# Designed miniproteins, single chains, continued (4), part 67

Each design is a single chain, and the fold is of that chain. pLDDT is the mean over its residues in the fold that is shown.

## One batch from the design tools (miniprotein)

Design m14460
Fold by ESMFold2-Fast:
Structure m14460 (fold): chain A 81 residues (1-81)
Amino acid sequence: VSEEQLEAEVLLALAEIRIAIVKKYFDKLTTQEEIDQAIKDLNKAIEYAKRAIELNPSLREEAQAVIDEAKKIIDELNKKK
C-alpha cells in the first residue's frame, strides 16, 4: 500500500465520519447556526472524498456515493429553516 493509497482511504473515512455525525444529530439541528455548521462539515466531507478520488481513482465509486449522500443531506438541511 502506497502513502497516497493510505491518505485516500483516511480521507474517505474522515468524510464518512462527518456524514455519520450530521445524520446522527440531524433532528437536533434546529438553529440556523447549527444548520450552517452542519453544511460546512458536509462540504468538508465532499472535499475529502474528491481528494480521495484524485489520490486513488479505484475509490471513485465509493467516494462518489459519499459525495452524493452529503449533497442529499445538505439539501435536506436547507429545507429545515
Scores: mean pLDDT 87

Design m14461
Fold by ESMFold2-Fast:
Structure m14461 (fold): chain A 90 residues (1-90)
Amino acid sequence: MEEKVKRIVEEMIETLKKALEQGLPLDEAIRMAVDKATELAAKEGLEKEAFQKVLDILLDMVRTAREGKAAGLSDEEIAEKVIEKAKEYL
């Protein structure tokens, strides 16, 4: 179960980085990462506990982005903080 969650987080970070590399806006890149995590969680058939852990990680990432925006940080600075927050779960 931990290995599946770790894989989902890794793929989510990869998706976010790729979207930003393609020049997509931060809001759109985050949405793509969330969609990817949700798709993978469904495909992997995560148990309730593991699924809840993925949701908690997504919530932390969204809160980090919201707080960064409220603090007047640039999209680049917010993206870096969101990625670092996700890496804490690896």
Scores: mean pLDDT 80

Design m14463
Fold by ESMFold2-Fast:
Structure m14463 (fold): chain A 59 residues (1-59)
Amino acid sequence: SELKKKIRELYKETIERVKKLKEEMKKKGESDKVLQERLRQISEELEKRIEEILKESKE
């Protein structure tokens, strides 16, 4: 369905952003602890965006 494709694309974009974030953190020499915290925030934002998309489909 179109909804599934939209959500899947959102996941792909988020995964790419996470990959780039990890590379950036390696370059900056930041701790893994900080990386994990930032990843958690990204995951939470992704979940909220998915919820918004799902709400748009509900009456």
Scores: mean pLDDT 78

Design m14464
Fold by ESMFold2-Fast:
Structure m14464 (fold): chain A 64 residues (1-64)
Amino acid sequence: AEELQLEADRLAAEALELEARGELGERLRRLAREAAELARRLEALGVPLSAAQRRAVRLAEELG
């Protein structure tokens, strides 16, 4: 669970940095999707999501 949280936060942070820089390409979509998948696993384990993880989930939904 702890390793999964760290990985999810890392991917979410990278996705949000790309969004902040206006790099709205395939790399952003991939990172947001990967962060969202890990966040979903954390929720299934009963772990509350961080703000960055919640934003990555929303971003993945927006990008398709």
Scores: mean pLDDT 78

Design m14465
Fold by ESMFold2-Fast:
Structure m14465 (fold): chain A 58 residues (1-58)
Amino acid sequence: SEKVQELEKKIIELAKKNNGVITDEDIRKLAEEYGFSYDTVKTLAAIVGKKNNIKIIS
């Protein structure tokens, strides 16, 4: 869906600003902003992270 594609792009954008890192706070903020559950955003971040060499810190 369009929202999922936007969320994926935002995850990559945030990681690029943070030297390849996505934090737990970033995941929570994205969940609130896009209207997804924390678990959904965390799962998507893990999938996107694997493809884009992004590290997730919880």
Scores: mean pLDDT 83

Design m14466
Fold by ESMFold2-Fast:
Structure m14466 (fold): chain A 89 residues (1-89)
Amino acid sequence: MIDSTRRVGDGILSTITNPDAQSYARQGIDYHIQGLQYRDQGNNDLAIQYYQLSIDYFNQAYNLTTNPIAQTMSQGMINTSQNLINDLN
């Protein structure tokens, strides 16, 4: 799971040329992975919090990028984190 998220994250980062958008996307990936780690520990409250942080950071990356592929991939990560939050509530 974490390795798959890192591979997807590397794919997203490769589509982003704006340094600020890339920084936000990188933080979003790291928060998503931290959410997965807390979920694996059974700490669902912290997992949800970190998935929400991931969504916030990918929204910032989405708003700063003009590349449609980067926007689509960022939205994909937002949707994935939202689905994980819904599964834990």
Scores: mean pLDDT 82

Design m14467
Fold by ESMFold2-Fast:
Structure m14467 (fold): chain A 57 residues (1-57)
Amino acid sequence: KEELIEKIAELLKERIPSLSEEEAREAAEEIVKNPDVSLTILSEKDPELAEELRKLL
């Protein structure tokens, strides 16, 4: 679980470099906790990122 959160946080920071490490980690935790809701929101803003995250979950 922790490794998954870390991988997602790294991917988020790579795709959205304006995010801090803390913001990316919080977002990653939320995605792992509520994947359906989080991925739906991300699909509207960055559908490619949402698809990559679906593969990790």
Scores: mean pLDDT 77

Design m14468
Fold by ESMFold2-Fast:
Order: C-alpha cells, then structure tokens, then sequence
Structure m14468 (fold): chain A 79 residues (1-79)
C-alpha cells in the first residue's frame, strides 16, 4: 500500500515536471497514472491517501502547481 502511494506521488511530481517543461501530453499521461493509482488505493480501503492524490491531480489540472507540490509533500509525510 505505502509503495503504491509513493508511486502515485512520483507520477504527480513527473506531471509537474512535464508541465514546467511545456509537455502537456506527457503531463496528462502521468496524471492518468496517478488517477489509476488513487482508484486502486480507494478500492483497497485507503480512501484518505486516494483523496490526497485526487486533490493533487485536480490542482495540477487547474494549473496550481504550488498547491499540487504541497499536497504531494503532505502525502509523503503520511507514508
């Protein structure tokens, strides 16, 4: 579970990196992977971790990269 949550955080960090580099397509791929990981975590009963990942994805999609970084840091502190 914690390992899967770490992969979710990594996907969000890669999406932020891709957007900062101007690669919106690469960012979308990473966000899709993060959403899939969050869905699996929710099915496994880790709804709180899944919610943090979904909120971070929403922040990236809204262009709030600083908000997304804060949510990833919160997620990593819980692991």
Amino acid sequence: MKSLARKGAEQIREAIRALEAGDRFEADVHLSMARMIASILKLMGDEETAELIFRAVDAVEAGDLEGARRLVEELERKL
Scores: mean pLDDT 86

Design m14469
Fold by ESMFold2-Fast:
Structure m14469 (fold): chain A 96 residues (1-96)
Amino acid sequence: SAERERQIAIKETTFAILISGAYFNIELAKKKLKEGDLEGAKKLLEEAEADIEQAEEVIKELEELEAEEEVLKKLRERLEEAKKKLEEAKKELEKA
């Protein structure tokens, strides 16, 4: 239906915004770590983690709307890459 397609498009946009925000915060956190700002880095990684958790929930909502499997696969791949980058940055914080 047109309403279903509209909801899918909105949720795909929400996912893109959340993942882009997470990537920005992870990159900024890595910069803060190099500058010795451990508290700033920790806060940015917590914000990135929250965005990633919200993005995972958006994928579940898209599954309920029966979004195309090709779309879901691409979003899941983007989510896993974001999770890897977050874990990497968290390990850098633990070593600092």
Scores: mean pLDDT 90

Design m14470
Fold by ESMFold2-Fast:
Structure m14470 (fold): chain A 57 residues (1-57)
Amino acid sequence: STIIRVAAHDLGVSEEEVRRAVEEARGLPREEAAQLIADRLGISVRSAESLLDALGL
């Protein structure tokens, strides 16, 4: 996904790390999903929420 590639570049992480974090967060409530992604990628919860919004989740 173009969104994953752009997010990985902007956040300074690999595309694989972004994909893995999003896959782990799949099916979780939004607050828990954002927290998991933030913890896995070493980013803020706000950045994780922006990523989820961009993905339509």
Scores: mean pLDDT 84

Design m14471
Fold by ESMFold2-Fast:
Structure m14471 (fold): chain A 71 residues (1-71)
Amino acid sequence: MRKELEEKIRKMEEALMTDDGLPPERARYAAEVQLIARILQTIGGLSPEEVARLVRTLSLEELRAMAEALL
């Protein structure tokens, strides 16, 4: 669910800000990419190599759309 994704992103963003001292915008981007990569690998059945390629080639908006389509 979209709300569940937002909650997980928020928790990961908070951890990145607290542990690594990342600025909010950088922490949010990193948290979203990490969560999307995990969804693509675990739910989508994609290999780590395929996920890494998608993260490099697709925009964050496209990555979000793919993750939501799998949930």
Scores: mean pLDDT 75

Design m14472
Fold by ESMFold2-Fast:
Structure m14472 (fold): chain A 80 residues (1-80)
Amino acid sequence: MDVVRQIIRREIERLEKEVKELEDYAKQNGASPEALEYIKKAKEFIEKAREALDNGDIETAVKYLKEAYRYIEKAKELLK
């Protein structure tokens, strides 16, 4: 079993949950268009990370997870 692949899969699942929580919060609190755009970008990069992982491209999956994390943090800053 590929331990690295399983670790990345768990991180993808964690970010999917976090981005869903942010999306729900944004809908309830009338978030700015910029915050919604960052949430959308985070979701896109999470999907790209999953696709890269499914194709066995560990390096690309990690790069996309880093981008997803960056957009999640930007969305959080705007949702304050």
Scores: mean pLDDT 84

Design m14473
Fold by ESMFold2-Fast:
Structure m14473 (fold): chain A 73 residues (1-73)
Amino acid sequence: SRGVAEAVAAVLHAVGLDLQGKRDEAMKFLIEAAKEMAERGLVDPKTAEEAIKYAKEGDLDTAIRKLLEGVKE
């Protein structure tokens, strides 16, 4: 699934940034990825908004979970 592949790629990139100590960049990246994927119809818009909320709160794990839950098949 295109949505699954892109969501997994976005998660891996964000985790890679966090492992480099770039947590703020990881959060910003997830926010932009969630917005773009929702606009392209790959992720449910409401679930993407939840992912963005948790990313803004600094909760990377919950933001990742919400993004993956919202992926459309």
Scores: mean pLDDT 85

Design m14474
Fold by ESMFold2-Fast:
Structure m14474 (fold): chain A 80 residues (1-80)
Amino acid sequence: SLEEEANKLVEEGLKAFREGKYDEAIKLFDRASELYKKLGNEEKAKVFELMRKAAEAIKNGDYQKALELSQEAVDLLAKS
């Protein structure tokens, strides 16, 4: 299912993020966000859009921005 595919992309993206593979994490979170949009889950789509942006911020050396985006993602996930 699209939901199972999205969940797998999230697991792979989080693993890549933990391993410092930020280019891979960006692509995986972007794909997960698009699948959640197709599923009509706008909150999860936004969460992984924020995680993609956080990974981009880390890659660019903007750790403050990455922390802000990650906190926003956690806050949205807790609300849903």
Scores: mean pLDDT 87

Design m14475
Fold by ESMFold2-Fast:
Structure m14475 (fold): chain A 104 residues (1-104)
Amino acid sequence: DKKKEIEALRKELEKKAEEILKNTKSEVAKELIKKALEVTLKEIDILAESNSPEAHQEILKLNKEFVDYYKENWPKLTPEEQKLVAEFLSFSTEILFRVEDIVK
């Protein structure tokens, strides 16, 4: 069941975000992680409904909005905070690739 596999990946992503957020005291790092989580969950929901050209256009728009937010806030982070945010971004990207593989 593709829907159950996607829901499991959604929960894995949310759990990873909760774990990192509990260990981070930086509000800027927390907001970047929360924004990355929000965007990735929206992209998962879009792909789960339709793997169409229109869906991919919506994902591209979400990615552009996130990149603008990331560029503004990334320089405000310490190197330790940047490492935590980068680890979450890497994890969220891997989850999204797994969802894309399921919806083929």
Scores: mean pLDDT 87

Design m14476
Fold by ESMFold2-Fast:
Structure m14476 (fold): chain A 57 residues (1-57)
Amino acid sequence: SEERYQKELDERIAELKALGDTEAVAEIERMRKQGLSVRDILLHANALLERIRKRRA
């Protein structure tokens, strides 16, 4: 289960990098260093990407 969340998180980070959102990437890396769970970080990354996608529609 955690391996699946890590894979999804890596995909979300790659998409944020492709979008040029360096602040969002830096925030995710800070969360990882602070010891937050992969699941909590993934939920945050998903929320950021949903917000960006809605602005592009």
Scores: mean pLDDT 80

Design m14477
Fold by ESMFold2-Fast:
Structure m14477 (fold): chain A 70 residues (1-70)
Amino acid sequence: MKEELLEEAEEVIRRALAELPTPSPEVLKAHEELVKRLRELAEKDPEAAKELLAEIVEIARRLAAEAAAE
């Protein structure tokens, strides 16, 4: 389920970013690097990639909620 994991990762991260009012360039750069690492990890170890994705989603959504509250 390599492709499904990658699609889920991209969709979840994209959704988290969409909830930010104005993502900064540094956040976008970090996001691109993170997505690349997730893709590499998903090829080698899908389970580890899924765990990392869950952690990232939680952090991203928490950050988006804080930004939206301002």
Scores: mean pLDDT 66

Design m14478
Fold by ESMFold2-Fast:
Structure m14478 (fold): chain A 101 residues (1-101)
Amino acid sequence: SRQRRMLNLAMLLIQKNSSTLLGEAKKAGLEDLRDRLVEVIRKLSEIHDKVSAEGLTPELVAQAKEALKELVEIVKEIAKATGNPEIKKFAEELKEILEAM
């Protein structure tokens, strides 16, 4: 399904960008944003695991969309605070995935 493909793409982009995000947040002293980032990535990983075990349900789609909305806002805040264009691009890519779900 498109939704499963979009969730898988989001997880791949998170894997690619998470080290840069965490490093930039730490360097900029953004402890609250870093902690929120870790928590939302953990929630998305749990949702992804449930999709693998149970299949993609409407409830899991809704949970994934809410977690992705939270992630987009956190990544936007880190991008704004750091001025890092790669982080800004990641926020835009996540927003496109969210809109495609």
Scores: mean pLDDT 88

Design m14479
Fold by ESMFold2-Fast:
Structure m14479 (fold): chain A 88 residues (1-88)
Amino acid sequence: MDEEINEGIALIMKAVGNLLLSKGDYQGAADAYEKAAELATGPVRGEMYANAASAYLKAGDVEKAREWAEKAIQAGLTELAQKVLDEI
């Protein structure tokens, strides 16, 4: 089903984001987490929003960090997203 395919691609994009983050490519990590969030649903989507916000903050993109942190709060990941907002 399309949902299963999208979930699989989202997990691959999450893994790519994690790899790029570990290499210090914060912009690349944020882009990968954004793509993962587009394809993910439920709690995984919220997690990707929070990861994208953190990656954008580390990349110095404060406006995108705020945008994605607010999306993560709306998805229920308040504690992780609030940490990003506190650094803005």
Scores: mean pLDDT 80

Design m14480
Fold by ESMFold2-Fast:
Structure m14480 (fold): chain A 86 residues (1-86)
Amino acid sequence: SKKEELEKLIKEGEELHKKAMEYLKKGNYEEAAKLAEEAAELYEKARKLAEELGDKEKALEADINLGISRLVRGVAILLAKKEKEK
């Protein structure tokens, strides 16, 4: 069902976000950025699906998590650039 698809997208996004944060803490900024981008893609899909279903609360939660994932990606990219700067 579309509701099960939405739940799966949210869960997979959460798992990717947790991995992104783990890599960020370890200083593996390139992997953190990649995982954060993948999480953002899943949350964007979840937001659109929640909107189609009329689930305003889940759409808002997905949009918030999309924003957080994009922020984590941006931070990881910036830190990766600073580390490689000579």
Scores: mean pLDDT 88

Design m14481
Fold by ESMFold2-Fast:
Structure m14481 (fold): chain A 57 residues (1-57)
Amino acid sequence: SARSAAYAELQRLLAQVADRERRLALGTRAAKELEAAKTEEEMRAVIEEVRAEVAAL
């Protein structure tokens, strides 16, 4: 499902974050946002925000 794919991509992105504290904080926030997301577009937006934050580290 789109939701399962989003969680899988989130875990892949979080694995790139070396700092454990940052990884936990980002993961906790993103997981809550994904749980609240109702559409595939909203889930994609959450993942793209995480991707941008990880790229900025």
Scores: mean pLDDT 86

Design m14482
Fold by ESMFold2-Fast:
Structure m14482 (fold): chain A 104 residues (1-104)
Amino acid sequence: MKEEAEKLLEEGKKLLKQGKYEEAIKLYEEAIKLAGEENAEAWLNLGKAYLQLGKYEKAIEYFEKALELDPENAEAWRNLAQAYLGLGKLDEAKEYEEKAKELE
């Protein structure tokens, strides 16, 4: 199962790079189902895919899950800031971008 989940994560990353966000989401959801919910990278990439689709509230939900597992992930904080920018929440966006900079 873990080896199959890792293959799904790799294929999902390729689909993200190709702009195939909905297909990437399906692979990441399946990877989480096979490997369990402790995979911060899978949650981060789910959030990135939803961010690219303009589904900002869903992106925030998944970035928060990634940060529950890895709270020092600067990329997750930067992506949270981008999602809040998409919602027009400039104060929160600035706060999370500052948090990302502190971790780099």
Scores: mean pLDDT 85

Design m14484
Fold by ESMFold2-Fast:
Structure m14484 (fold): chain A 82 residues (1-82)
Amino acid sequence: MERLELDIEIALLRMEIAVLELAAKKIEDEKVKEEVERLIREARRLVDEAERSTDPEEARRLLERAREKLREARKLLDEYEK
C-alpha cells in the first residue's frame, strides 16, 4: 500500500501544480510571475523525481520539498492579490 499512497500524493500535487500554473498565467507583474513560475517548475521537477524514485522514504522527502515550493508560490500569489 506504500506505493499506492505515494502515487495518490503525486497525483494530488500534480493537480495543485496545474491550478497554480493557471493562476500564474494571470499575473501582470513580470517579476512576481517569473518567481511564481520558477517555484512551480521546481516543484514539478521534485514531483517527477519522486515518481521515479524506488525508495519510498526518498520519495516522501522529495514530495515534502515540492510542497514547500508550492507554499512559497502561494504566498507570493497571496501577496500579489492584496
Scores: mean pLDDT 83

Design m14485
Fold by ESMFold2-Fast:
Structure m14485 (fold): chain A 66 residues (1-66)
Amino acid sequence: MSELAREAVREAVRLGLELKEKGASKEEALRQAREVIERKTSALPPVVRRVVLHEGLREVERALEE
């Protein structure tokens, strides 16, 4: 995974956990995490962006379940 993709996923996980701490729903945290990944990976090729979004959201969901 590229550095840009890793940073996007890391920031999405961090945002998701912050939202969970503030009492946001899992659905809301995942929605905002998706927006972060999409925004930060907009410069990547579409096929790479789709993979990063799919795998990144799985990582955020797993972090929220912890």
Scores: mean pLDDT 80

Design m14487
Fold by ESMFold2-Fast:
Structure m14487 (fold): chain A 70 residues (1-70)
Amino acid sequence: MTLTGTVTGGSGAVGAPITVKLSDGTVLTGTVQAGDAHFAAVVDDVTGEGYLLSSAAGLTVGATVTVQQL
């Protein structure tokens, strides 16, 4: 499943928490496992599911991201 969202907290740095508000109004909170400035592999802290976050603008607070379940 692919959704869009906005980064509301944290960073894309490996080991950092990141929070994304999804387009359906839900909030994903996870820990970054791997990534760079534009991509992060994240594990959801609640479900343990893997997600890929991507952003052309970069993974900063306020950025629009695509969220894909791995």
Scores: mean pLDDT 79

Design m14488
Fold by ESMFold2-Fast:
Structure m14488 (fold): chain A 74 residues (1-74)
Amino acid sequence: LSPRQQTLNALLAEISKAAQAVAAEARAAGWSREELDRRVAEAIKAIARQAQADRGLPQDVVDTILAWADREAA
């Protein structure tokens, strides 16, 4: 795998792990579907911004992920 593909695979694994953690917390706390979707979107955005800072993810890719997360939360 290329270094770029390895970085993307690691990022997807981090997003998946964060989404699973939020889902487990939502189940335990009795969160609404809307609150769950909002919290998952927030976690995805945080991971994308951190990847930009730490791994040099391009701004257009970050913007695409942020827009995608907002659509999933709707």
Scores: mean pLDDT 75

Design m14489
Fold by ESMFold2-Fast:
Structure m14489 (fold): chain A 85 residues (1-85)
Amino acid sequence: AEIERLKGKVAADPNNALYWNRLGEAYLDEKQYDLAIEAFERALKLDPFDARARAYLEAAREKKSGSYTSFRTTILKYLEGYRFR
């Protein structure tokens, strides 16, 4: 619902950095990290000094790497799970 609304807003006004930021935040909330990254990159292209968009972009990239990471990081998380305290 909210994502569809924001997609409509960015389609109607693709030069509005606010709508791209809000769309990115909505994608992050739904754990759609690839789409969130694209939305925040669009916002930063329109406003390169948007510290909030930059912070969210880095967070989205970090979450994507954590979700789709190498076997090494997956094994480390698995071993950490066996180290219950």
Scores: mean pLDDT 72

Design m14490
Fold by ESMFold2-Fast:
Structure m14490 (fold): chain A 68 residues (1-68)
Amino acid sequence: MEKYKEEITKILVEKGGLSEENAETIANLMISSDPSSARALAELAVKDAGLSEEDAEEIYKLALEAQK
């Protein structure tokens, strides 16, 4: 669980340009939410942060893996 949170946080900081605090908040929401909410959060990161579609798909997949 924590490994996937750290990876999502890193992608949001390094690729999305988010602060560590905001990235951790989003990562926590993604790993604790249902799949449709996690996808919506990934789409929001593309729209509101500079995240690419490929990076958004990656964090979505990481969130699903964290939920196992």
Scores: mean pLDDT 79

Design m14491
Fold by ESMFold2-Fast:
Structure m14491 (fold): chain A 55 residues (1-55)
Amino acid sequence: MRRIHTALVEAPTGEEALAKARALVAEIAARERVVRSVLQLGPDGKSVGVAVVTE
């Protein structure tokens, strides 16, 4: 069954936010089969929207 995980990750810098977002995706991928992942930097350059689709 397909499942969608969403999160907003914030950090003092975009690089830190992206690293934290990638760690979250890796944690999900270690437990579930990831079929799609989307990471989008927010307009402030300090937040990353995360959407991961698993099966």
Scores: mean pLDDT 82

Design m14492
Fold by ESMFold2-Fast:
Structure m14492 (fold): chain A 61 residues (1-61)
Amino acid sequence: SREEELLRLINEALTRMHKAKVPQEKINEFLLEAAKLYNDPSKSIEEIKEAMEKKLEELLK
């Protein structure tokens, strides 16, 4: 389902952020952005995935 795919993406991102020692405040920011995208009915799962991957890359710098 769309929810299962999103949870998989979030779990993978959380693992990578924890490994990289990203501050909790930044992790919370990432989760808030993911929630905003998920609650936008105009966004496909593919668009959400692309936006989340882009945000993750910024946080891992």
Scores: mean pLDDT 81

Design m14493
Fold by ESMFold2-Fast:
Structure m14493 (fold): chain A 61 residues (1-61)
Amino acid sequence: KPSKEQLELDIEASLKYMEAAVYEQIAANAAKAGDEEAAAEARKKAEEYREEGERLRREAE
């Protein structure tokens, strides 16, 4: 049975993963439009959010 703190961290991790998915979609759209720099920038943000989510998930364990 997880504690309230663990549940909150798990929820926050899930939200970070969602943000990462949104930025991956922005990157894909930018690449499709031929804006390689915007695509790279959005991909970078997606990786940052994914790393934050992984850290929070690890903290919740």
Scores: mean pLDDT 82

Design m14494
Fold by ESMFold2-Fast:
Structure m14494 (fold): chain A 61 residues (1-61)
Amino acid sequence: MVTREMAENALRKAEEALAAGEYAAAASGAWQSRVMAEKLGDEELAKRAAELYEEATRLSA
């Protein structure tokens, strides 16, 4: 079962990957976090994950 803590952890790892310049890993992590947040009905978390995904894909090598 997906939990909010799991979705938040995935988002945090994606943020760390983005800060490290690992854009593909950041995009993957953000997408996974968004899917988990949508299943949880957490609109705010899903929005944050979607924004990170868009940024990571824009910055991809």
Scores: mean pLDDT 82

Design m14495
Fold by ESMFold2-Fast:
Structure m14495 (fold): chain A 94 residues (1-94)
Amino acid sequence: MELEEEIELGVIEIAAAVMKVSSLKSEHPEKAAEELLKMTKKLIERALSIKSEEAKRKALEILLDSLEELLKETESEKIKEAAKKSIELIKEAL
């Protein structure tokens, strides 16, 4: 991997972790669900801008794994719905 691609993967990994933790700890599930969808779309666009097809796929897989973990850990139905929609968007991008 080139340094630029490694940096982009690192940014996506950190953003995915922050997105998961923020969703799980939110006192406002409706707002958290909306922000989750917005962040997911932004991170998909960022992943798709990666020039390397291998790095692009890895970025999307990082996002998918984080969202699948969130879906298993969250008790909020609204966040589950947002996570499921986010997972579908990523699978369509793969």
Scores: mean pLDDT 83

